# Ledger of designs, part 86: designed miniproteins, single chains, continued (3)

Each design is a single chain, and the fold is of that chain. pLDDT is the mean over its residues in the fold that is shown.

## One batch from the design tools (miniprotein)

Design m10972
Fold by ESMFold2-Fast:
Structure m10972 (fold): chain A 96 residues (1-96)
Amino acid sequence: SVEERVARASVPADKRDEAIQLAREIYKRLVEAGVPEDVATDIATAASIAYVLHGPEEALRAARAVLNHYVNEGKITPEQARRALEAVEEILRERA
């Protein structure tokens, strides 16, 4: 599902494989941390696309926006959102 969502985005061909690989890595880490699969898919997709197009700062901004949306919808708690953001930050730090 992350592969399909990245493929539907307007990502340059030379950045698509990196975005898919990063999206899979973020998705796996979030699901292992107890984030619901659909929330993890949205975060992984948004963060990976933002990363390859604009870098880590925009990737974190995109992840934060998706997390805030799901907290407001009551689908995740603020504590789950904090842990998810920390996981994304760790992955992006490992890529720097």
Scores: mean pLDDT 86

Design m10973
Fold by ESMFold2-Fast:
Structure m10973 (fold): chain A 79 residues (1-79)
Amino acid sequence: APVLSGEQARALGEKLSEFMKKARELGASDTEVKSAVNQIANEVLKALEENPSLSPEEVREIAEKKGKEKLEEFKKKKE
């Protein structure tokens, strides 16, 4: 399984924390937040499988992109 370096893990953790806060502000349930967090983490882990040398900045970019996609899904559910 892909293993995060300490800096990569920190970068992912920061973006996941930001995502969880925003998702809850949009009224997402704890189950929906947990599912989305797992999807964001899996996207980063998949990228690391292809490139284990991803910088912390690249990890943040991948997590943020997937996080924004999941936040837009939550917004569409409120429309």
Scores: mean pLDDT 81

Design m10974
Fold by ESMFold2-Fast:
Structure m10974 (fold): chain A 116 residues (1-116)
Amino acid sequence: PAWQAARDALAEGARKAAEYSRQGKIGETVKALGDGLAKAFEALGHPEEAERIRQAGVEAAKNNDFSPLVAAASDFAARHGDERLQHLFGLALVAIHYARQGKEEEAQAALDAIRA
């Protein structure tokens, strides 16, 4: 099913991003999250939007900037009337934040919530 594939893609991206975040690798964190978001867009049948976020994600990673990914998730929700992916993206940001602080239990709880 398309939604399950999208959720799983974002969950895997978030897991990798949290791993890089623990190590202080901000550019790799942004790229891993961006790749996960792009795969989620692709799974939902939007390959052109997926390609756009992959390109934007490369630049965002160079600048250590999550803003283009936040904008992409918000724009997707607005254009397609589906806030589920934006909500899961928010949980991914929470997991990344706690992982960076060494709060592993809270980070894992946020990652688990994406798959719930």
Scores: mean pLDDT 89

Design m10975
Fold by ESMFold2-Fast:
Formats: C-alpha cells, sequence, structure tokens
Structure m10975 (fold): chain A 83 residues (1-83)
C-alpha cells in the first residue's frame, strides 16, 4: 500500500523540520535539496540519484536526513506511478 501524495507531503515537511532542528542548514544543503526537487518535477531518476548522493555528502547521515531522503524517494515513485 502506497501512501497518498498529501500524506507524503506532510511526512516530507515533518522530516524537513527535524533536519532543520538537528542539523545546521547550509547553502550547499539548500542547493542539493533544490536539485532533488527539480529531479522530482522533471521525473529524472538519474538526476534524483545524483542529487541525493550530493545531499548526503553535505547533510551527513543522521537518522533525520535518512528519513527525509526515504520520503523524497517514495514521493518520486508515487508521482511517477500516477502519470
Amino acid sequence: ELPSIEELEKKIQEALDKVFSEVEWTEEMEKALDEIVLAIINSDEEALEKAIKKFKEVAGDSEAVKELIEYLKLYFKVLKLKQ
């Protein structure tokens, strides 16, 4: 069972709020997140993988960052399936 788009958007916002509270938000993290969002909008799986790798490099590997990445991947998958 896949979550709804609305539920995923809520989970992504909750995960972002955790990252903002636990990690110092940098300009490099913002750029990497923007690249993830663009890849999702463009349905570009290769760009998404590259952007996620870069985001992990700049944001680290905390549980909050891992949770955010998993919800972003799931959001991409759900949007692609509803085309």
Scores: mean pLDDT 80

Design m10976
Fold by ESMFold2-Fast:
Structure m10976 (fold): chain A 65 residues (1-65)
Amino acid sequence: AEEALRAFEELDEIIEKEGLKRKVINTPDGLKIIVEAKTPEAKERLERAREALQASGAVDVEIKE
């Protein structure tokens, strides 16, 4: 639970610092966040946050290039 919360905060920090756009969709299966990675560095950071969040089962994250 605490690891998932940290990953969620880290995802928000990456989005803000890199100037990325996110789209949040509320689905019957839970929240889905779609983020577009504009650089390889942003993609790597987003993938790490995604793995932690998906392990919690609370949020699904889709990363686009």
Scores: mean pLDDT 72

Design m10977
Fold by ESMFold2-Fast:
Structure m10977 (fold): chain A 85 residues (1-85)
Amino acid sequence: GLAAALEAIKALSEEEKEKLREELKKIKEEALKNIKEEETEENVEQAKEYLAKAGIELPPDASNLEILRKAIEYQAEQHLALIDA
């Protein structure tokens, strides 16, 4: 799973890592573009759980879209951190 992905990332060249960063940026942009279509109760609950496990506090009045956006942004940051490590 994730451990195998981390080992694969460590084996990449600097140029391949740069390409992955660009692809992750595109994935983030597409996710944010389609965020309204992904506004389901289950997706919002999963996003809340993901952020809670990460130790990220949500504003008490956070909207569903704000919750989803924050989860997408944090996930993208985590993916970039894996490449940069």
Scores: mean pLDDT 78

Design m10978
Fold by ESMFold2-Fast:
Structure m10978 (fold): chain A 89 residues (1-89)
Amino acid sequence: MSKDEALKKAKELGEEAVRLTAEAARNYVDPSKKEEADKNIERARKLFEEMKELLQKYLSPEEAGKLVTEFSRKAGEAANDAGIEALKE
């Protein structure tokens, strides 16, 4: 694939990983949903790994590092927001 196609795919993988991380954070508030939360975290981890591999293959270490850091930050923020919202219910 082209560098631009790889960048687009990596961003899609990162966004899905962020979504699954937030979903897992919501599920961890309910003990009955622990298995579902664990599955969502494992899937998010695999998607982040695929994103990192794709970025490292097609981008410079500097650009790859910036995107990995950005999506890691977004995942943390999304999980925190989702967890807080779940606790308000």
Scores: mean pLDDT 83

Design m10979
Fold by ESMFold2-Fast:
Structure m10979 (fold): chain A 99 residues (1-99)
Amino acid sequence: SIAEATSEKDKEDTLEAARQLIEDVRKDPSNSTTFSAAGILTSELSMMGREEESERLRKELKEITEKYYSSLPLDKLKQMASQSTGPTKDMLDKIIQEK
């Protein structure tokens, strides 16, 4: 499996990089490049067998994203929801409904 083939150092390096990217997302939640990179690395952690760490980091990323979306004007949220699918759309639709 990929978890068995990946060195512990590579797993730790990926975890550290993911944490750093999540902090970068926290500083600028509008940066789609940093957000995408954080999502990719959290998914890679899951593939490496670091499921608990991946889930925790995905939860942190979701909380940052929800806070950011809640700060946006309704018109911007509706525009983003129309261009979104899956969990992102569900989150945006919920925030729109609560406004």
Scores: mean pLDDT 80

Design m10980
Fold by ESMFold2-Fast:
Structure m10980 (fold): chain A 100 residues (1-100)
Amino acid sequence: SMEERVLKEMETLSEEHKAKLLEIYNKLLEISKLKDKDEAFKKIKELFREFAEEMNVPEEKTEAWLATLETLKDNIQALVNLAAHIALEMIKEEEQRKLE
């Protein structure tokens, strides 16, 4: 399950953004079940880049986060937990960009 901090902060999001966070987390969990950890990480990178584009995250920032996730490649559970945290940050940043 998601870390307690992510769960608590998720409750402050719009229903649409809660749904997006849950969707990416569930996709990350499915990928984490793959036997080949290199294949799993490749798919996580692809999913994460797609999500970052949807959230209008700058490429440089996305690459920095992916580099951090790669340090956890041998601990897929920790990687998924961190990826959920970063996805939450992406959503919050998107919300801030839409404030007028």
Scores: mean pLDDT 81

Design m10981
Fold by ESMFold2-Fast:
Structure m10981 (fold): chain A 77 residues (1-77)
Amino acid sequence: KSPLEIALEAIERGDFELAVQIVATALREGEELPLPQLAELVRRLLEAGRRDLARRLVEYVAPHRPALAAELAALLA
């Protein structure tokens, strides 16, 4: 099972902090994270009122995948 699938399941349970930690760990381990699923995580965090976590997730992506982070940052506008 992919890290993003596990993170989305954490969101469905209301465990938003765990979802962000899963993504941060996957990025450190060099996992490939598709844009559509990362964008879905950011949108779910924003819909839940967790803009702080959505921003933190983009910050975790930026040093590994700067172009991807720019696409995700557009969702924060």
Scores: mean pLDDT 83

Design m10982
Fold by ESMFold2-Fast:
Structure m10982 (fold): chain A 86 residues (1-86)
Amino acid sequence: PRVSAAELVAFLQANPELVARLRAELAEAEARLDELVAAADPAPAREDIRAYLEAQRELLAAAEAGDVEAVAAAMERVAALARRIA
């Protein structure tokens, strides 16, 4: 069962410390993007990993704003990009 966008918004808004941690982890992954790409063999396209990190940032921003429709769209984009990278 997939979490609904409304449930994800409610959960993340109730847990601002978790949102802050997830943002910090995304910033660290983005800062280490070249290292992450170089460590993979075969290396995925750098642009696909960057797009994946950007989509996760968009999801967190939409959740903090309470934009359920934007969270739903971002969830679909994150899932699609995750499949491309894996």
Scores: mean pLDDT 77

Design m10983
Fold by ESMFold2-Fast:
Structure m10983 (fold): chain A 63 residues (1-63)
Amino acid sequence: SEEARREFVREVQRILDDLLSGKISYEEAVARLREVAARHPELTPEAVDSILRHLKSLVEEKK
């Protein structure tokens, strides 16, 4: 559980870093987050939706 949570946080942080540095597109970031969430059944749909909403907000502010 702690290992799974640490892996999830690390993977989400990498996605955010890549998105904000321009290494990946918003669409790629969403796809990667969906894949990460599918591997972490401890996440609620509400938590995933919240993260996706935050990603969209960050991209819109950087336009």
Scores: mean pLDDT 76

Design m10984
Fold by ESMFold2-Fast:
Structure m10984 (fold): chain A 86 residues (1-86)
Amino acid sequence: SMAMTLRVHAFTSEGTKEEEDAIADALEALAKKAGDLGVYASEETAEEAIAEAVRLAREKGARVEFEASNAAAEKIAEQARAAYEA
């Protein structure tokens, strides 16, 4: 079976491209740690990493979008979206 994968995209209305790229890279690194941990990836670890990515995006004033490769990743992405909107 394939490992789950989450991609994160960050958008800012007034940020520079360098700032957007830095935010996206940081969020993608956290989401990758959570989503691409291999066959035995822990849902708890994935949720914590995604929650931290959402928190970072809020602090930077960035809008984020999550892309999930499968149903398990999509469940975590839905939780991250809910946390971002709360």
Scores: mean pLDDT 55

Design m10985
Fold by ESMFold2-Fast:
Structure m10985 (fold): chain A 66 residues (1-66)
Amino acid sequence: SAPLTEESLIGEELFRLLHREHPDLDLSDRAALRALIRETARRVFGVELSDEMLERVAEMLIAAMS
């Protein structure tokens, strides 16, 4: 398992934010979901997330909303 990093904490906060703001989020388009996560991270936190973290946040949203 990956160690807890600032990026991991940002990923968890992005999950909470997106789950709250987009309860009806379309989970069928994985590429669009990852793009939404990336753009939100840039706008809210001013950071560029790794592909691994984009995938992790997408999986957290799918697990929570499915």
Scores: mean pLDDT 78

Design m10986
Fold by ESMFold2-Fast:
Structure m10986 (fold): chain A 69 residues (1-69)
Amino acid sequence: SMMEKIIKEAVERMRKWLEENPDASRDEMYAQLQKIVRELMEKYNLSTEEAGEVARAMIEVVNEFLRSR
């Protein structure tokens, strides 16, 4: 589905940023997450619900990264 592709794009962008910024603060991580969500909302005309799904997938990636520290 289109949403699966968008979520995959968001997750890959978040993972790449975390790999490039391993010492980033939590505030910096969430600022980057919000930036990615906004850019994808504009690019794909996502609803608030769809943007929420994308954000949740990226939050899971951030939480996994933080647990691995």
Scores: mean pLDDT 89

Design m10987
Fold by ESMFold2-Fast:
Structure m10987 (fold): chain A 111 residues (1-111)
Amino acid sequence: MTLADQLAALEAVLASRGMELVGRWTTDGAEVSRWRGSVTDAAGHRTELEAVLVATPEGRLEGVLDERVTGAGVPAEGATAIGSSDELAEELAARIEEHGAAAVRAELEAR
């Protein structure tokens, strides 16, 4: 399996969790894909999620998940996930799911 095949597998995990591919390109020999998703709670507050996956020519896979709550006036939060392809995919997917659930719960509790 090539590094590009492994990156495609990670991308499939993000897509399965409701994120959409925004762009894909190569920079300095690394394959990069950018993904976006959002969760809107019952009060209309939107939390935006952005993931960037990088497959380096050295065989390293990286992911960054940036979490931004809009409409609530809170600061942006960012997280970096680094590991094997399966660990990275699971960590990013888990954060996406946890963030969505937390945003909905926080809004319901605020009422």
Scores: mean pLDDT 57

Design m10988
Fold by ESMFold2-Fast:
Formats: sequence, structure tokens, C-alpha cells
Structure m10988 (fold): chain A 55 residues (1-55)
Amino acid sequence: SSMAARVQEERARVEATLERAREIALAKGYNQNVVDRSVAEALAMQEQKAQEALA
């Protein structure tokens, strides 16, 4: 329970940070596909980390 709560809280913070980074990258003129791929990779890494923490 406590570990699951911490994992969800960390995930929410990472998602918020990535969304802000995405907005900044798009505002700087980075290609949408490149930004989407980078965000997807970061989210996949966070999901793997979350699964390891809950195992």
C-alpha cells in the first residue's frame, strides 16, 4: 500500500515534468514526432521502474 502510493505519486510528478518539457520543446520548434517519441520512451522507462518497485 505505502509503496504503491509512493510509486503513483512519483509517476504523477514525472508525467507532469514530461508534459511541461514537451510544451517547451514544441514552443522551441522541435518536431512533434521527435517530441512524442522522447516522451513515450521516458514514460516507458518510468513504467518499468514502477513495475520493479511494486514487484
Scores: mean pLDDT 80

Design m10989
Fold by ESMFold2-Fast:
Structure m10989 (fold): chain A 62 residues (1-62)
Amino acid sequence: SVKEAYQAFLDANVPLVQARLAEVSRFAPGSPAWQAAYQDLLAFNDRLIAEGAKLLEEALKK
């Protein structure tokens, strides 16, 4: 079902977002390592928004 598919998507990806937030927090703000980790987090969030939307569209299609 769409609910189960979306819940599985959240269960898989919430820990990955949390891990990326923890990684950003390891570095001094403004350092090259901090900037790289922060850009990775932003890119990951953009992908999750797009993938989540497509998952819902496909699951609701029928």
Scores: mean pLDDT 81

Design m10990
Fold by ESMFold2-Fast:
Structure m10990 (fold): chain A 66 residues (1-66)
Amino acid sequence: VLDQGKQALAVDFLQKNLNLSAEAALTALQTLKFDPARLASFYQTLAEKSVEEAQALEKQLLDLLA
């Protein structure tokens, strides 16, 4: 379970960088749980981003949550 503060920061990050709703961002965090392969696939299917862009955003998200 993510700390509520870190969860809120991660949701905000995803909303701003992927233009996701708060609900979609929360679902992404719950589904992916920092699995890099799943995160990359999720970006490709939901945000239509390249794998390289997805990996860069994932690193930023993981750094934010550290």
Scores: mean pLDDT 63

Design m10991
Fold by ESMFold2-Fast:
Formats: sequence, C-alpha cells, structure tokens
Structure m10991 (fold): chain A 98 residues (1-98)
Amino acid sequence: SKKEEEELKKTEEIKEEVLKYLAEEFLKEYGDEETVKKLLELLEKDGVDTALSYFYDYLESKGITADEFADKYDELIEKKIEELRKKQEEEKKKEELK
C-alpha cells in the first residue's frame, strides 16, 4: 500500500541518517577521513546495505568489534523511529483539532 511504501522510505532515510552520523563520529576518533569520504560516497550512490558492508569490513580490518557498532546503530535507529512516530502522532492529533 502507499502507506507501507511511505513508512519503508522513512525507515530507509532514518537508517541512512543514523549510519552517516555514527560513521562520521566513530571514524573521526580514528582519524580515517578517507574512509568516511568513501563510506558517504557509497551511501549516496549505492545505498545503506553497500555502505554498511564496507564499514563493517573496515572495522574488522582494524580489529574493531563490528558487533559493538551494530548494537549502537540498531539502538539509534529504533530511537529515531520511535521519535518520528511520536512526532507524526502529535502532528496528526493537532491537524484533527484544526
């Protein structure tokens, strides 16, 4: 349905935003500006799954636990989705009162 397509698109946008934020913050600590640039290029051109795969491969190559990043990534996505849902419910409630 159109509603399901809109929800999937919003979820994908949240995943992209969270990955970009976490990758920039995480990689900044390691001084890997070139890796950040490559990750952002992959995210823009090839999407979340390709960018995420590249990032996990990078983490493993540096001996960094990909699991720790994955847990934090999932937690932030869930939090952002919940915040978006609450905001949409509040906006819908305000629209019904106008």
Scores: mean pLDDT 71

Design m10992
Fold by ESMFold2-Fast:
Structure m10992 (fold): chain A 63 residues (1-63)
Amino acid sequence: MESPRFVARMIGQVLAGLGAVLDGDREGAERALAGLEELLAQTEDPELRAWIERQIARLRALL
């Protein structure tokens, strides 16, 4: 069972990545992607893994 802090970190990285894309900040978007990839490596929950992978794919498509 993942902690509320882990879920907050996932949401925070997605919001940071989207904000960076809107600002044209490629470096900020790439940092958010790296953060999501690190969180993906830290979780064994298949639903959370699938969600993070979808967000990574979405952000990469916007870059």
Scores: mean pLDDT 81

Design m10993
Fold by ESMFold2-Fast:
Structure m10993 (fold): chain A 90 residues (1-90)
Amino acid sequence: SKKLVEEVKKKVEELIKKYGVGSVIVSVIEGDNEEELKKQLEKLEEIIKEAAENAPKLPLAYVLVGKKDDPEVIEKARKLAEEIEKKIKE
């Protein structure tokens, strides 16, 4: 799951660069398995595509899934949000 979160980070960064930019909202949803994370990834991809099609300045949502009370997942979510915001502001 943690490894898959890192893959999501890279995918989101590439999509932001390619399709445009808005504000980034990072949400952490607690889950115990990779299938939940994959499902969230599919929803996120749809959101990014809709943002690219409908408006030049839509907020992007990024969802992370991890075990309840996993401090590493929470910290990754916070750092990812900061990193993405930095790229968007540039």
Scores: mean pLDDT 54

Design m10994
Fold by ESMFold2-Fast:
Structure m10994 (fold): chain A 61 residues (1-61)
Amino acid sequence: SMEKEEAARRALVDVFLETKRANPHLTDEQLLALLRDLLTKQKFSEEFIEATLAELRRALG
């Protein structure tokens, strides 16, 4: 459902920001590329992946 998708996206954003804080030696592009690959392998929709990555890019600044 859309509600579950939104909750999953928020959880992924939180985990991503924690991972970035714990691993300052990784570039934003490396982290985003790894997340894209993971979400693709988990069979998330292209729309979900692009929306999630856009939200992460905004959070990263």
Scores: mean pLDDT 78

Design m10995
Fold by ESMFold2-Fast:
Formats: structure tokens, sequence, C-alpha cells
Structure m10995 (fold): chain A 66 residues (1-66)
């Protein structure tokens, strides 16, 4: 859904932003979402952005929205 896609993008952007690469983080998150939906997409997006610690809470949030 659009909400899940937005959540995945936000998770990646937040992770990437700390390292000064929010665009890359968002792109990685959305790419992950295309192959994985909702919680798993959000989790992979955070991991790809270099913030695995954010993956679990972001995935839990996405699961609750799904």
Amino acid sequence: SEEDKSAAGLGGAIGGAVWGHPDTGMAASLEAYNGLTGAEGMKQGAIRSGYPEAAEPAAAFAERLS
C-alpha cells in the first residue's frame, strides 16, 4: 500500500540521514519494498541503509499498520 511504501521510505531515509545519505537510504528501502512487502520491506530498507537497529521497530510499526 501507499502507507507501507511511505513507511519503508521513511525508515530508509532516517537511517541514511544520520550518515548524510537520506536519498540512498530511501532508494534502498523502496527497492526492498518492491521485492518484500510491509514489515519485511521496512526491515530490509533499514538494514540496507546501515541501521539494522532500526529494522525491528520499523518492521513492528509496519506490521501493526498492515
Scores: mean pLDDT 59

Design m10996
Fold by ESMFold2-Fast:
Structure m10996 (fold): chain A 74 residues (1-74)
Amino acid sequence: NANIEAETYLALALIYYYLARQSTDKDEQIKFLKKAIELLEKAIELSTDPVIRQTAENLLKEAREELKKLEKEK
């Protein structure tokens, strides 16, 4: 049931990604994005389902782009 674990990591990553988007504190946004990235990488590692994998990879790309923007903003 690695796919159930992967879905759990993906769901948790979505929560952290959402928290990052809702936060007004840059340090908090960075913290939540880093957590989302870790969880997405874990979801990809565990998943054999192409839909879960593709969803996680797409979100990982977006989260990494947002993190890079925040870290280079100052």
Scores: mean pLDDT 83

Design m10997
Fold by ESMFold2-Fast:
Structure m10997 (fold): chain A 89 residues (1-89)
Amino acid sequence: SGREKFIEALVKAGYSREEAEKLLEELKEKAEAANAGELSKEELLELAEEVAKLGLTYFKATTTDEAEIEEAEKKVEEELKKLKELLEK
């Protein structure tokens, strides 16, 4: 499953399986709270940063092209900056 592939990628990146499973569970709970409107602007930004970090960790574990990794990192930085500006307005 996609969940298992993410756990395996995190383990490859240096997380323990227990740490990887806990991180995914915590992110799922935060995403559910966001959908319910329970998160502050600061908590929404923190969740977005955590999701972006997890996505880059997975991408780096599955992709060997350094140019693609660099492009993905730049895109994530730009999108997080835009989100922060939108949430601060």
Scores: mean pLDDT 78

Design m10998
Fold by ESMFold2-Fast:
Structure m10998 (fold): chain A 65 residues (1-65)
Amino acid sequence: SLAEEAGRRAREMAESARTAEEAAKLGRQGSDLAYEMGKQGGEEEAERASREADLAGTRAVIRAS
């Protein structure tokens, strides 16, 4: 689905970060992108995509710390 693809891309962006600050920034950008892509599947799909991206970003921040 578009939400799954968007979430995967957001995760890859966040995981590429070298610092916790960069991971947080890329995670937010990925969540915004996931929401826009998911919107094609409707509001609920957009919210799910954004949430999955946020979780991936949080994990990347912890890893980069």
Scores: mean pLDDT 68

Design m10999
Fold by ESMFold2-Fast:
Structure m10999 (fold): chain A 68 residues (1-68)
Amino acid sequence: GKKAVVTTATGEEFEGVALDETTVLVKIPTNGTELEVYFDEKGNVLKVIDLNTGKEYPGEFFKKVKVY
């Protein structure tokens, strides 16, 4: 998939891989946490799912996705 960057509301950036036009997978290599990030056509984050716990976070926790 294409390279992607997900930015949190506090400005931290996580690198990920685009799975499709609306979904990015982010893997935190130090702890193995996997996040599935859903976004709209403008790159606004709609929701985030922690694949290890099944917890869903609202889009306001993250502010932007950019796909390269």
Scores: mean pLDDT 75

Design m11000
Fold by ESMFold2-Fast:
Structure m11000 (fold): chain A 56 residues (1-56)
Amino acid sequence: PPSKNELIIDEASKKFNLPKSSIEDAVVLYISRDGELPEDLSEKLKKAVEYVVKNS
């Protein structure tokens, strides 16, 4: 069965109309940078990562 995190990423993908892979990659970057997102990410992708983190 999908994990809770996989379900939240799927919800973010649908809500922000972004590929799941893009959100997954951005979440990994967020964690690896101790909660700092790269400035060159789109605002929509940043909001998707915030949604995943907030709901995890």
Scores: mean pLDDT 78

Design m11001
Fold by ESMFold2-Fast:
Structure m11001 (fold): chain A 90 residues (1-90)
Amino acid sequence: SVAEERVELRKRLKEEDPENWKLYTNNEVVENPSELLVRLLELDIEIAREAELLYAEAETLELLGKVLEKLGRDEEAKEYFERARKLKEL
């Protein structure tokens, strides 16, 4: 399940990349984000969307956008920023 995958990814991020874990828990952008962080944020977005937590979903979409920009994935980042903007206009 999404919840089970999220628990495992949180554990892995904490153990394998404690710098990314610390910044993730503070909702901050890391300098060198990992693909593990990208996947965890994607799951957080899915959970927030299913729970209809619009502000949490928008904040996590913006965080993932910033993470993707740090990875040079600018076109994907733009899509996530646009999704966050649309949610904030509701």
Scores: mean pLDDT 81

Design m11002
Fold by ESMFold2-Fast:
Structure m11002 (fold): chain A 81 residues (1-81)
Amino acid sequence: KYEEILKKLEKAGASPLVLELAKKGLEAEKQKDYASALQFYSAALLEAQREGNEEAAKILSELEAEAREKVQEQLKALGKE
């Protein structure tokens, strides 16, 4: 699944920096490290926005939102124990 996301970003013309940050975020997500994934996706999103790449920014915004939800879910689960 994360290979498909990287291919979509490549097709959108994402810069090497955006692709590297997105890849690091996807690897963190694969390890269920959603806090690190959120940080990498946020950095990639900011870079895509700086470059004016609206398509890549949209993809990264969705990944950031999903990672943020996962971080909140993990924190709530820990707080209820």
Scores: mean pLDDT 81

Design m11003
Fold by ESMFold2-Fast:
Structure m11003 (fold): chain A 99 residues (1-99)
Amino acid sequence: SVKEWADKQIKEVKEILSRLEKVAEEIRNNPNATPEEVQRVERLLKDAKEIADKIIKTLEDLKNGKYTPTFDEVLQIKFDILALKNLVERYEKRLEELK
């Protein structure tokens, strides 16, 4: 169902944000991270949270029947979630390199 799909996407986005927040904190607290790297990850976390909040709101509105999305809007949501996932994976890899 649309509700089950939306709930699954919301859960994935929240898990991605949780992972990104953890990575940002670990980079911020790592003595091998430069001030520029810390500033960059903080800006990316802020931007990712804004994107995630918009995705979650859109999915909640869809789930509650407040609107019917276009095919292009559904694709954009899928691409935005994939972009957030790729972002987290890149920073998780960078964190491992700082060990």
Scores: mean pLDDT 84

Design m11004
Fold by ESMFold2-Fast:
Structure m11004 (fold): chain A 70 residues (1-70)
Amino acid sequence: ATADEALLAAGELLERRTGVRAETAEEAAKQIGKLAGVSAETVRKGAETLVKSGLSAEEAGQVVLGGGDI
């Protein structure tokens, strides 16, 4: 899996919850960063680290979005 795939998966999850669609990995990183109070670059680096650790795109996306907030 790639960081871009993880960010797109996170963007799809965010769309389901908020109705906001991210068309690109960069847009997804920006939206998630805004919600988390961090930069889009920080979100992207987080996704890259998770993918490097062997997580799937969907698993990395869930963690990036906030670890499965209830």
Scores: mean pLDDT 75

Design m11005
Fold by ESMFold2-Fast:
Structure m11005 (fold): chain A 98 residues (1-98)
Amino acid sequence: MKEKLIKEAEEKIEKALKEGKPEEAAEIATQLAIELARLEGREEKAAAIEKILEEGKKNKNLELAAEQAGFILNDERPLEEVLKEIEEYLKRREEALK
């Protein structure tokens, strides 16, 4: 099941990137992260990533949403600690862009 979800998402991401739609590719990657978290039984991670996806859609920054989703999905620490590091990362990124 996991391999099928990854393969389908990779094909859609490649197509979106080839068509010059990086935001669509980022949305697909974020949705994959939600599905993978659910398959792992990590409902708290899935819920956190869903909130990040909604914020990314609202702020029109789906690439940042996909980046945050990757951090949450691949980090085995308690969710609260991962979210703190994401906040610190975003703060450092904003400072670097000034």
Scores: mean pLDDT 79

Design m11006
Fold by ESMFold2-Fast:
Structure m11006 (fold): chain A 70 residues (1-70)
Amino acid sequence: MSKVEELMKEMEEKYAEMVANKAPVEEIIAKIHEMMVEILREAVAAKDYDGAVEAAERAQKLIAEAKALA
């Protein structure tokens, strides 16, 4: 599994943990943005442009889901 894929999985697991703990929506969004930036930096460094696009799309989906919880 690539480093980018591992980091995306960690982002999804962190999202699930924060939702389960009823974290404020603003904190969930901030954390997902933080993790997305890290994944994008890693993907660009690896020249994994498809992974960069996938990470951005997954992060935006999680942010949309978090906003729906409000």
Scores: mean pLDDT 84

